# Designs tried in a protein design run: designed miniproteins, single chains, continued (2). Part 107

Each design is a single chain, and the fold is of that chain. pLDDT is the mean over its residues in the fold that is shown.

## One batch from the design tools (miniprotein)

Design m7726
Fold by ESMFold2-Fast:
Structure m7726 (fold): chain A 75 residues (1-75)
Amino acid sequence: MPAIAEGIREVLGDEAARRVVELMKEKGLTTPEGIREAMLESGLTPEQAERAVKAAEELRKKYKDIDELFEESMK
């Protein structure tokens, strides 16, 4: 599955990560700021949101684009 989802699960745990990933997919939140907002709306702390956003940014740098990241994860 997408590497972003793995990073989020490592920081937040399975239940919270699943909910945030579903929100990202449904609302098309592909920017780090959008991901942070989704986490804060889900009741996560600012520190947890920052850690997950940093993980997502590192993965974005490796693949340059979240669309490429999803395509790579599906191989």
Scores: mean pLDDT 60

Design m7727
Fold by ESMFold2-Fast:
Structure m7727 (fold): chain A 72 residues (1-72)
Amino acid sequence: MVLAETTVAGGDLHAALVRLSRQAPLQAGDTLVLTRADGTQTEIPVGAGGLDPAAVAALAPQDGDRLTLRRA
């Protein structure tokens, strides 16, 4: 189930994550999905401690990418 979605403007992942969290709070078992303009998806699982900061930093999003929060 898709809980929240936002567009990454100017590669600003922090601003996109703030917008996403205001729509739906992150819970363990959720998945954060970055969808690039070419349709490629990168998934990051949300654990009991939240998102792994290193995995989030490695996403390197570009302008126009979509950030989606999904729950099973």
Scores: mean pLDDT 76

Design m7728
Fold by ESMFold2-Fast:
Structure m7728 (fold): chain A 63 residues (1-63)
Amino acid sequence: KRSQLVSSLPSSSVSDEDRLKTALAVGKQLDVPESVVLEVVEIAKEISVLNHGQQVKQVLEKL
C-alpha cells in the first residue's frame, strides 16, 4: 500500500539512487506497481525539501 511504502522509505540523508532502490524493493514486497513506487519516491523527495524549508520558516517566525 502507498502509505506503507512511504513509511518504509529511508531518511532524506540517503542518496536518490539508494532511496529508489529501497522503494522498489519495498514496493515489490507490498505488490505495489512500479509506477506508484516512482510517484511515492518523488513525493518523498518533495516532502524532504519542504520539511527543511518549513523548519527554517518556523524558527524565523518564532523569533
Scores: mean pLDDT 60

Design m7729
Fold by ESMFold2-Fast:
Structure m7729 (fold): chain A 87 residues (1-87)
Amino acid sequence: MMQQLYEEGLALMKEGMNLLAQPDADPKESLRKLLEGADLLAQAGHQDLASRLLRQAALLLRKFNGPQDVVDALEARSAALAALAAA
């Protein structure tokens, strides 16, 4: 059901964002959880929400001077989902 995808997507994105705030966490693991969660939210019809949450994660990572390649990946996926939501 759509509700299940929404709940699982939000849970994964919250977990990914919590990992981004931890100094010793692997940023690639955070990226994986954020992208998986965003895909589940998109499947549930919440592309705009997924895009906004990925954008917020990218801003948080930039504030902590995290890896630029991870920031770029989050921003690219956010932009792609925003374009899908606008279509």
Scores: mean pLDDT 82

Design m7730
Fold by ESMFold2-Fast:
Structure m7730 (fold): chain A 90 residues (1-90)
Amino acid sequence: SGIDDKEVLKALALLVVGMVNAIAFNNQRDERLAPHVDELIAALDAGDFEAARKHAQRIAEHVKELSGDEELAEETLRILQNIIDEAEKL
């Protein structure tokens, strides 16, 4: 296979944030969200799962602040934490 499990999990994290951006922000990447997404992907690539979880939390907090949708923020955090947990098992 041309894609390893770590690259798939990084792609899934990007897809989740992309879908949240589409639902909450009409497919516009907010400048406040972008740095936390980039830091999450960098942390996953480095195997820094503590940093990855902190950035996932910041992404969810930002989603809540900008959208006012607490359920969307909670679900975003849950999915990102599950992706990080699977990456940590690799």
Scores: mean pLDDT 76

Design m7731
Fold by ESMFold2-Fast:
Structure m7731 (fold): chain A 103 residues (1-103)
Amino acid sequence: LDEILKDKEGFRLAVLVSLHMVLTQTSEPRLVSQREVAEMLGISPSALSKAINEAFEKVKEGVHPSLAIYEALKPLIGRELALLVVAAMSEASMLEFLRKHAP
């Protein structure tokens, strides 16, 4: 997981899949587009992209991925949903999915 989260596209995939799992209330990860997830959240794809990019830059600066993702998403989707996204990233099905689909 740590190596996947060091790659920008792997990091983006992890955040998008976790958001989709939380929003659909499922433990089954699948490939999702940034546009689809942004539409489900009621925000612009650009706003979601900026939040993910900001979180990734914080991770590069040494911030823990969970904290970086939580802080970046909290202003867009609220505290409760941001915490659920961080929790979804720790699921075993998520790690297996990311190993198959992340670069």
Scores: mean pLDDT 79

Design m7732
Fold by ESMFold2-Fast:
Structure m7732 (fold): chain A 90 residues (1-90)
Amino acid sequence: SLQETLKQLEEEEKKLLELIEKEGLPEEVKELALKAFEYLRKLAELLSQPETPENKKQIEELHKKALELIAELAKLLAEHRGESITINYS
């Protein structure tokens, strides 16, 4: 159900944020994680509704924004990983 999906997303968001803080990842990673879960909740709500042209348009827009967030997260994680390697071998 939608309620079960939203509850699962809330639990996963909490676990991810706790992991980010424990690992000392940059604040930007936490911000992107929060934004990603915001988009996932909106997507879950839209997917629970009847398929309409407006809902399809919103789903496509959220999909585009989600891909942009994934790209930004991948970039930040790659930069952080590179810095860690440099510190360990320098």
Scores: mean pLDDT 75

Design m7733
Fold by ESMFold2-Fast:
Structure m7733 (fold): chain A 90 residues (1-90)
Amino acid sequence: REELLEELERLAAEVEEPLLELYKKPEAREILERKQKEVRAKLAENKEVLSDWRRGAAFWRLLAEVAEEMGHEELAEKLRRMAELLEELE
């Protein structure tokens, strides 16, 4: 478990600068807003997801989709890995 937390912390540090740079672009914010609207519609049907810490993992997956649509495949892979780690950690 400690090893998963260490990997998560390392990835968080690695993605911080790329994410800040990506979200300076209005296109990234527009994609995120669109994806968040889709998630909010699904969450209205499943209230149990709202209190689960896996909601955090879902958010990182949204960031990964934004990065992928903007052509940042490596960043998207790291963000997806963070979501996986958050789902593994309890």
Scores: mean pLDDT 72

Design m7734
Fold by ESMFold2-Fast:
Structure m7734 (fold): chain A 89 residues (1-89)
Amino acid sequence: SLEEEARELGDKLFEKIRKYAPNDEEVRELFIGALAEALRGDTERARKLMDEIVKRLKEKYNVSDEEADEIRKLGEEFLAKVAELRARR
């Protein structure tokens, strides 16, 4: 289901972010903000907040370009599924 796909993508995304930044409050706030914007239907703003998370992971936690791209891709897929779920309501 779409709900299961969103949950699986979200779990995988959160696990990857937590691996590098488990106690980063700014990353947590950005993630919550991205989710909130996706739920409001502002997918552009949600994506920009996700880009800020990826930038912070690269700059502060030395996450590789390859891993950062994977996290960005997971984030885009997750936020798209969240927006799709919202559109069905």
Scores: mean pLDDT 83

Design m7735
Fold by ESMFold2-Fast:
Structure m7735 (fold): chain A 89 residues (1-89)
Amino acid sequence: MKAVAEIRLRGPREAVERAVEEIKEFVDAMKELEIEVEIEERDGEAVATIRITSKTGKMEGIEMAAEEARIIASEIEGVEVEVETRIEE
């Protein structure tokens, strides 16, 4: 079983890149979490899809990462955030 957060960020390229880097720094501090990032850029706009997984299957770390991503996005002008958390088998 894996606990997973999928985070989608949308906005100006530089704003989205800043949000992604701050989220990566948070996740890198957490030894039980893994992060994967995909960024699509078009005409100065970017959409980043971030997948965070818990190696232990515990939802608590995933819920903390999801909330931190929302906070980071809210502090950066022009960034919209969507977050989903789930358990996978």
Scores: mean pLDDT 82

Design m7736
Fold by ESMFold2-Fast:
Structure m7736 (fold): chain A 84 residues (1-84)
Amino acid sequence: SMEEELEELKKKMEELLAELEALIAEARRAGLPQAFVDELEGVLAHIKAGVDDAVKNKDVERLKKLVEEAEEALAHFRARFAAL
């Protein structure tokens, strides 16, 4: 059902948001430039706002796009972190 798909996407998103928050904490601990931390925090805030709206409206298609956006963001920032 759409409700089951919504709950599965919410769970996946919670996991991705936790990983992004963990990466921010790691970047701060590693002494990465403030500009890197600010950029990552901005992306996280953008995704969180989109998720709140999508969940409120039960917008499964929007949530799917946000999950993809969060996965791409996590991969991108992890790659940049590893290259430093």
Scores: mean pLDDT 89

Design m7737
Fold by ESMFold2-Fast:
Structure m7737 (fold): chain A 77 residues (1-77)
Amino acid sequence: DAAVVAAATRAAAEALGLRFDEAAVQRVLDSAPPGEETSLATLAALVDAVEAANGTTLPPQRRQALVDAIHRAVAAA
């Protein structure tokens, strides 16, 4: 469910003190094939959207923390 992944991405960004761009995240999820909302490619694009919203490149450890936080938030929903 794209709406669950969007909400999870927002919660993950907020937990890490990062800005969230809802429109950019929604564009990524609208482009994902059905059932692929948590694929590696989609998660990478979601992390890229969060980076763009913050005007910065995240170190690999911070990118992984964001992916892990998205996974936890989706599992909790």
Scores: mean pLDDT 81

Design m7738
Fold by ESMFold2-Fast:
Order: C-alpha cells, then sequence, then structure tokens
Structure m7738 (fold): chain A 80 residues (1-80)
C-alpha cells in the first residue's frame, strides 16, 4: 500500500547517518505526495520541513524535521 511505502521512507529517515541522506529521502517523500495527489498545503509543509532539514547543523535535527514530514504524509494518507 501507499501507506506502507510512506512508512518505509520514515524508517529510512530514522536510519539515515547524514543530513544529505535525510534530505534525499524527503525528496522521495515529496515525489510520493505529488504522485498520490496529496493536498497542496501538505506538500508545501513537507517541502518547508525538507528545507529545514537541509539547513540543519546536526543529523539528529535533520531527522526530527524529516520524521515530522513523513508523519504528516502518513496521517494525510490514513485519512483517505
Amino acid sequence: SVIDEAVKLAKEIAAATTIEAVVAVMQRLLDLAYREGLPQDVIDEINELRQKAAAATTVEQAKTWGLMGAGKAILTLRER
């Protein structure tokens, strides 16, 4: 299911060891959100969180922003 794919991306964010890896997985999350036709406000929120992750000074901070983005996508998909 699409929810299983989004959960897999959340797990990849949690396992990431670099800021670049977190940002790359968040780009794939955005691609998923676009393909699945998630609301534009949700897509914009995930993109803002991706920008925050890219600007983070630690991997742990980047993961926090990334997991917030993944959680928003999963919650939105579950409400379908």
Scores: mean pLDDT 89

Design m7739
Fold by ESMFold2-Fast:
Structure m7739 (fold): chain A 101 residues (1-101)
Amino acid sequence: MSEEEQQRLLELKEKLNADPDMEVKVEGDIIEITFKDTERGKKMKEEIVKEMSKIEYVEVEEKGNTLTITLKPGSVVTLPIVEVLEAVLKAREKAKKAYEE
């Protein structure tokens, strides 16, 4: 992974963990997202699950307020973890807009 790609990964992790209703942990090929038991947290979880369903190289497990996203080897993406985290961020921002309306 290039220095630029490592910097992008760090920036995505910081942006995701800045939200008080969401906590993101990354361990190798596993992304664990824990949501607060709030209406906002529930909407963020629903939008993230929806966006993850569009990605063929991930497996999503839902247990209460926690989503576990496991990355499978992707043949079409150079950095699958970055793509998944960007999709999570996009889904969260979409959920925020829906909640604020």
Scores: mean pLDDT 74

Design m7740
Fold by ESMFold2-Fast:
Structure m7740 (fold): chain A 59 residues (1-59)
Amino acid sequence: TDDRTIDAAVSLGVSRQDAEDAVRLGQQAYRQALQQGLSPEQARQIGSDAIEDAIDRAL
């Protein structure tokens, strides 16, 4: 869940705000992928990738 993702990112050294922003970006990417007609599985992967990229940039 989002709360667990935030807590995990904070444990890696990301600020809570940056972790929350990363999760928000992932949620936006997921919704945009669904709107473009991608499968839920593809949208989930895109959202996950967006979170990882945002966390890497914040570290």
Scores: mean pLDDT 82

Design m7741
Fold by ESMFold2-Fast:
Structure m7741 (fold): chain A 74 residues (1-74)
Amino acid sequence: EEDLERHRRVRELAEKAYKGEITEQQLADEIKRLFPELSDEEAQRIAKLALNAPTPEEAVRAIMREVADFERRR
């Protein structure tokens, strides 16, 4: 279940970012690593969007929604 595993890893990354354990740029780099089909610009935009969310849970939803939208445009 690749989607479940990626969702779990995105949640872990969002929690680390909200705790200040990683920077926005590190979050963008990890998103790019999990979703290599994204451009560097898309990954950075998604990381910014996620960190503007009020909770880690909303950040995860934002990331997964943006990735799904990108996949739909292919």
Scores: mean pLDDT 78

Design m7742
Fold by ESMFold2-Fast:
Structure m7742 (fold): chain A 71 residues (1-71)
Amino acid sequence: DVAEQARRAAELIRELVAKGIQLNDVQVQDAVDLARRAVEAGHLDAARELARTLQEAGRDDAAAEILELVA
């Protein structure tokens, strides 16, 4: 389930942020790809949560890309 995968990815990103770990570009791109798949499957809520989580991680660029997908 893409929505479940996206929610789990958001949880893992929040855990990394809590530990002070900076996301690498591969992790960010994987999250954006998951958000795109979530949007295609109609799970806009899951995509928005990924965008919020990436913004909390300091990746405003990736969050903006996801928000463009959900319009």
Scores: mean pLDDT 83

Design m7743
Fold by ESMFold2-Fast:
Structure m7743 (fold): chain A 86 residues (1-86)
Amino acid sequence: SMEKVFEELEESLIELGRAIVDDLVAQTKDPELAERLRKLFDEALEKGDIETVALATWLGIVGRAAGMDPDEIARLLVEELEKRLK
């Protein structure tokens, strides 16, 4: 019951994070930045690092809400993902 709710919330978070990364990759003008962002986000998912996935997802949401350019948001996510995945 409650465990299933937490599993569904985790799956929803992962799907939201993927959607944010996909949107950023599609909107950025820097293909190297886009490739690096996707690679680092996929690495966090492969490692099961849900805390890092949650942080990246939250930063993406907040960056968009703050009116940041997609390339600026993508750079922020790359920097934070690189720091956490060391």
Scores: mean pLDDT 86

Design m7744
Fold by ESMFold2-Fast:
Structure m7744 (fold): chain A 61 residues (1-61)
Amino acid sequence: DAEEYARELALEEGKKAGLSPEQQEQVAEGVVRWVRENPEEATREGIDKAVRLAVQAFKDR
């Protein structure tokens, strides 16, 4: 399931990047929503890129 993969990866990468649990959940929610709205682009590679961009955006705050 693409949504489950996106959520799991977002939480894992957010934790590794030192985001708070609240920020980890926000990244996961954002990426899952992106997958839901962009199913054609929600490939393994597309999800990996979306997670990296979301984590980086939160880290730069």
Scores: mean pLDDT 82

Design m7745
Fold by ESMFold2-Fast:
Structure m7745 (fold): chain A 78 residues (1-78)
Amino acid sequence: SELNEIHKLTQQAIDALDQGDFESLLKSVEQLAQIYKESKDPTVQLIASMALRDIAELAGKVNPEVAKKIREILKEAE
C-alpha cells in the first residue's frame, strides 16, 4: 500500500531528524517525493505532499538549510 509506505517513510524521516541524521532524513524525503510524483491517486498525492510540508516545517526548527532542500525537492516533484 502506498499509504503504508508514506507512513513508514514519514516516521523514518522524523526519527532521522530527532537524531540529527540529515542524510537519512533527505533519503526518506526523496522517497516520499518520488511517491508523490509517480502516484496517479490524488489521495496519495495529497497525503505525501502534506507529509513533506510537515517534515519541512519540523526540519526548519533544527536546520533551515535542510528545510529549504526539502521544499525544493517537493517543488521539483510538483
Scores: mean pLDDT 88

Design m7746
Fold by ESMFold2-Fast:
Structure m7746 (fold): chain A 77 residues (1-77)
Amino acid sequence: MEEVQKLVEEGIKRLKEAIEKYKNLPKDELRRYLTQELFRIAREAVEKLKELGYPDWEITRFVVELTEAAIELYKKY
């Protein structure tokens, strides 16, 4: 539970850093870069959770929470 929340927060922090780096790009290009970064973050975190022995439903919950938080973040840009 704690590790899932930490990985979501770390992922959102990385996405915010990507937004700051690419904020002057057109929205479509910004969204493309953010989507690529989101996939990298999700893949790395899923592999870590699997190694820690988290069940599939908790890993699924992580992916959903990360994706929903990313969508909310993207609405600002």
Scores: mean pLDDT 80

Design m7747
Fold by ESMFold2-Fast:
Structure m7747 (fold): chain A 75 residues (1-75)
Amino acid sequence: SVVEKAQEIVDKLNEEIQPILDKATPEQKRKIAELFRKALDEIDKVINDPTLSEEEKVQRIEEIAKKLLEEAKKI
């Protein structure tokens, strides 16, 4: 399902972001947490969008995760 694929993408994102979090200051961790919250809100909207195919939903979720990781690296 799209939800299962979304969970796999989020799990991979958590693994990829962990080294960044391990070196982050408390302020940087707060900023990264806010990026994560925003990304999860966007993923929820994509999952619940009836106009998108399952393939389009997965692609958009992957793009959201990629953008979050790139933004986290810049903090």
Scores: mean pLDDT 86

Design m7748
Fold by ESMFold2-Fast:
Structure m7748 (fold): chain A 86 residues (1-86)
Amino acid sequence: KKERMEEIFKRAQELIDAVNERKDELVDEIAKETGVSREDAEGALTTAVMFLTFGLAEQGKTPEEAVNEIKDLAIKLAKREKERRA
């Protein structure tokens, strides 16, 4: 089962690369949707990547599916952070 674990890590890297290719776009969308700063939006995106990427890779999600789920979590995290600071 070592080959399967290596495949999961490779998929995780592919998902991270997909997010990084669209990083500026995703950060702008999160900031616009939530009203937080670009810095806070980037933090939320990074946190979502850290929490979801391995699980999404293990589930066999495509880069498109993974980017959407990561963006959704990042938006939720950014909204929660804004509420906490208010």
Scores: mean pLDDT 82

Design m7749
Fold by ESMFold2-Fast:
Structure m7749 (fold): chain A 83 residues (1-83)
Amino acid sequence: DEEIERIRREARRAGLSPLEIELAIAVYKGDEERLRELLRRLGLDEEGIEIVLRMAKGEDVSDADPAAVRAIQERLARARAAA
């Protein structure tokens, strides 16, 4: 699939790990089970995983625990800093 190949190239260019590349592909496919597996491997707890899944479904997360939302934001910031 040309789009999945494009996602892999863009993620590699951004300096993402193989695990983070698979996460991007799972988001694109809407594969909820795969997303849960990969997010757990990235060190997110169950609350963080549910928030990411809600975001991936296009749901409003403004009612989520601010501490959990901040933990996700910190994880994304650390990933960018590591690249």
Scores: mean pLDDT 70

Design m7750
Fold by ESMFold2-Fast:
Structure m7750 (fold): chain A 86 residues (1-86)
Amino acid sequence: NVIGDKDIAELTDEELEELKQEVLPEQEREKLSNQTFKEVLLDLSSGKSLKSLSEKYDLKVGTLVKLLKLIEDESVQRLKKAVEKV
C-alpha cells in the first residue's frame, strides 16, 4: 500500500488543499485546518474506528468513509503510475 502513515505525513499544504476540495463539503473544509486534516488522514490510515474519529474531529461518518476511500484510491493510482513507469 503506497499511502502509509509516512506518505500522509509528507503531504504538502497544496496536496492537502486539493484533497479537501475533492472530498469535503465546503462547510466541513472550513472546520478543518490542513494540520487537522492531515491528522484525520493519519488516524484513518492507522485503522482507527470511524465512530471514534467522528466524535474526536466533529465530522460526519459519511465524510470519514469518503476520506478512507480516497486514501485507498490514491494508493491504487500511485501503484498504477509506478507500474506504467516499468
Scores: mean pLDDT 68

Design m7751
Fold by ESMFold2-Fast:
Structure m7751 (fold): chain A 67 residues (1-67)
Amino acid sequence: GAAEDAARRAAEAARAGDAEAAGLYSTGKMNSSPDKVKGSAYAEKAGRAAIAGDAEAAERYAFLASQ
């Protein structure tokens, strides 16, 4: 889904050291479905971690968003 796609892109950007791209992929992707909302919340956390320069936390939250 869109949240999983955003989480994957955020994790890839974080691995590449591109914190801004990671944040962009993780923000503004809220969904109405409860399950998708949960994924979007983790994607948002991944983006915030990437912006803060915490690539490990960003990857962890991206992984949780894909569950």
Scores: mean pLDDT 63

Design m7752
Fold by ESMFold2-Fast:
Structure m7752 (fold): chain A 75 residues (1-75)
Amino acid sequence: SKLRDELEKEIEELKKVATNPEILERAISLGEEMAKQGKYEEAIEAVKGATRLAKAGKDELALRVLDLFEQAFKE
């Protein structure tokens, strides 16, 4: 699947820039759970958001953005 390949690419980019293991673990867990529900576009956006903030050294904001994506997904 092209969307699955894109999600895997974004996860690999996150692995290169995330120094905080909690960001990496939570982003991968959330992205995979969204993907199981067929929500690949949302999964990709969640991982991309975490990657941008982690790359900027904004770890607390990265975790907050993942919390917001998780809440939206569970509602």
Scores: mean pLDDT 84

Design m7753
Fold by ESMFold2-Fast:
Structure m7753 (fold): chain A 98 residues (1-98)
Amino acid sequence: NQILAAIDTLIAQNPNNADAYLLKGIIYEAKGDYDKAIADYDKAIAINPNNAAAYYNKGLAYSKLGQTDKAIADYKKAIAINPADSAAKNNLANAQAI
């Protein structure tokens, strides 16, 4: 889509732009393409290992794929980086109740 093409241009200009990969992952997740979303979140994390948003969204994608244990692990990483993340804490509690 047009937004993905714009993000790909940003990545071509700066391959170390972790936020561009995060946004690309979010767009794939919105499309239901969870495997592509996870790959882009992994790239964002590889560039910036303290990217709490990438871990949180990766956990959401794993949850949508039914991979609950992987979702829990990623939510825990997001919370470790950002302990104030109420969304990650709520989703962790919900995943652990399954």
Scores: mean pLDDT 86

Design m7754
Fold by ESMFold2-Fast:
Structure m7754 (fold): chain A 82 residues (1-82)
Amino acid sequence: RDRSIRGLIAVLRDALSLLQNGDTDGARTLLQNAIRGLQRNFSDTPFGQQALRHVQQALTALDNGDTQSARQHLNQAIQTLQ
């Protein structure tokens, strides 16, 4: 009954805050945790699949050093889950 969606949104918001403060490694760890949570609890939902794609795109952007694109993808993931 109680989905972990609020906790997942909190993790994504924390990742955004870390990126804004220049903590790319910390943000990366939180994004990996969010991917696991999305796959475990929301993989069968359209919003979960869409949010998962956005979080994966944010990770790819961080791997390429593109912090601004990572933040944009993270914001899209948060909006999808709200």
Scores: mean pLDDT 83

Design m7755
Fold by ESMFold2-Fast:
Structure m7755 (fold): chain A 90 residues (1-90)
Amino acid sequence: SMEEEFRRMIDIGVLEVDYAVRMTVIDIEIRRAEKAGDKEKVEALKKEREKLEREYKLKLFLIEKGVVTYQQAKNMTLEQLEELVKKALE
């Protein structure tokens, strides 16, 4: 329905804004850690960034397919997201 399509668009918009903010924050923190010469912190933040990007892509796919809402996806683990994507592709 048009209402379901509209809700999906809103959920995607909320996800995109949250992701953009979180990515901007982590990119600033990486730059600060690099300037400070804190190699261990840079490595940890880069791993966090990669996890955030992966979670975003899985959440986006599941919301676009109508499998989950933003609110449902927000509280899911990476493992739960990966399992749902696998089921949606079958």
Scores: mean pLDDT 89

Design m7756
Fold by ESMFold2-Fast:
Structure m7756 (fold): chain A 68 residues (1-68)
Amino acid sequence: MTATLSAARAVQDGDNAVVSARITDSDGTVTTSQEVVAGAKVGDEITVTVTSKASGATVTVTVTVEAA
């Protein structure tokens, strides 16, 4: 199976960034990941790897932290 990135976002929350990513497998199964990155600032690039719970396929995405 293959997984495709559907959405990714990083938003600053106080002294941390909250990174959300969503991937969709070729069978329509959706996997959502949320990670808190301590000390990240607006404009920082964060690389996140999301692993599908259904297929084990991985998708890597780089997102830039946005102001909240």
Scores: mean pLDDT 79

Design m7757
Fold by ESMFold2-Fast:
Structure m7757 (fold): chain A 76 residues (1-76)
Amino acid sequence: DVDDRIRRIRDHDRRRTDVTDRTDRTHRFYGGMGGRYDGDGDTDTAGDYYFRGGRTVTDGRGTVGIYDRTRRDYMD
């Protein structure tokens, strides 16, 4: 688990920056989108939010994790 460790660090760091993990079945559709949202291409786009970490929605669980809006804040 190197990947697991990195995820833990991100989760911990994300928590420090006051990020809330929340979602509902209503956002189930975002689940599929969140999986591929990780730095998808919010490069200076005014129509979208600055996303770098990505938004992951889990079925039944209802977990939404937004990680690091700015790349410079965290060094993946």
Scores: mean pLDDT 37

Design m7758
Fold by ESMFold2-Fast:
Structure m7758 (fold): chain A 67 residues (1-67)
Amino acid sequence: MKLSPEQRALLRGVLTEGFGLSERQAEEVVRFIENEDDPQSIKDFLLSLGLSQEQADHVVNLVESLE
């Protein structure tokens, strides 16, 4: 999925300001989401970066709402 600049900025803000990821980690997450369609794979990647289960679920739900 290719995100718009506005969607990308929104996701980066949630990941950095909301969930405490670095700018680099947030950019890696956005890139992963653009290249991966499986919600479980996205969730597993988010968990590997130190997000909680609830935070990972929130990001996946947010991404699904952007289509």
Scores: mean pLDDT 80

Design m7759
Fold by ESMFold2-Fast:
Structure m7759 (fold): chain A 82 residues (1-82)
Amino acid sequence: DGSEEAREIANKYAEKLGEALRKFNEDQANELSGLLGGTLGNASKKSKEDIEKAVEEGLKALESGDYEKAKKTLEELEKKYS
């Protein structure tokens, strides 16, 4: 997992992230969780503010309930923070 800062931010958003992921089936939720984890891991190498922005944008993508849109957005975020 990421830095302590990434863990604290993830814990703050854990309930909302869990609720958003419940909109997807198991395979989709696993894929999106992996992409979100990669995005937060990459952001943790930059700054605390980058982690917060990454989780907020990731959460918004997941809250859409659109798997294709969420997947594309998370892939773009992971690449952005690489």
Scores: mean pLDDT 77

Design m7760
Fold by ESMFold2-Fast:
Structure m7760 (fold): chain A 84 residues (1-84)
Amino acid sequence: EEVQLTPEEEKIIQEIEKLIEKLVEGKISAEEAKEEIEKLLSQLNEEIKKLVLQGALAAVEAAAKALGREELKEVAEWLKEKLK
């Protein structure tokens, strides 16, 4: 079953993806990424929020393993805690 997204929800998800890209590239700090992602997540319903958190966690964990940056590990652990 496909989750039906509004254009506004799709835009929020894209903004979260861009923040993760900037974090992976070292263009923003872990603290900045956490604050901005949390603001965007607060605009999503619980079901979509969980899906987005799972995707974000997978992406950040993969990047942390590949690049070995502490900022990526910190954000991955933060995302994991939000999924509990």
Scores: mean pLDDT 81

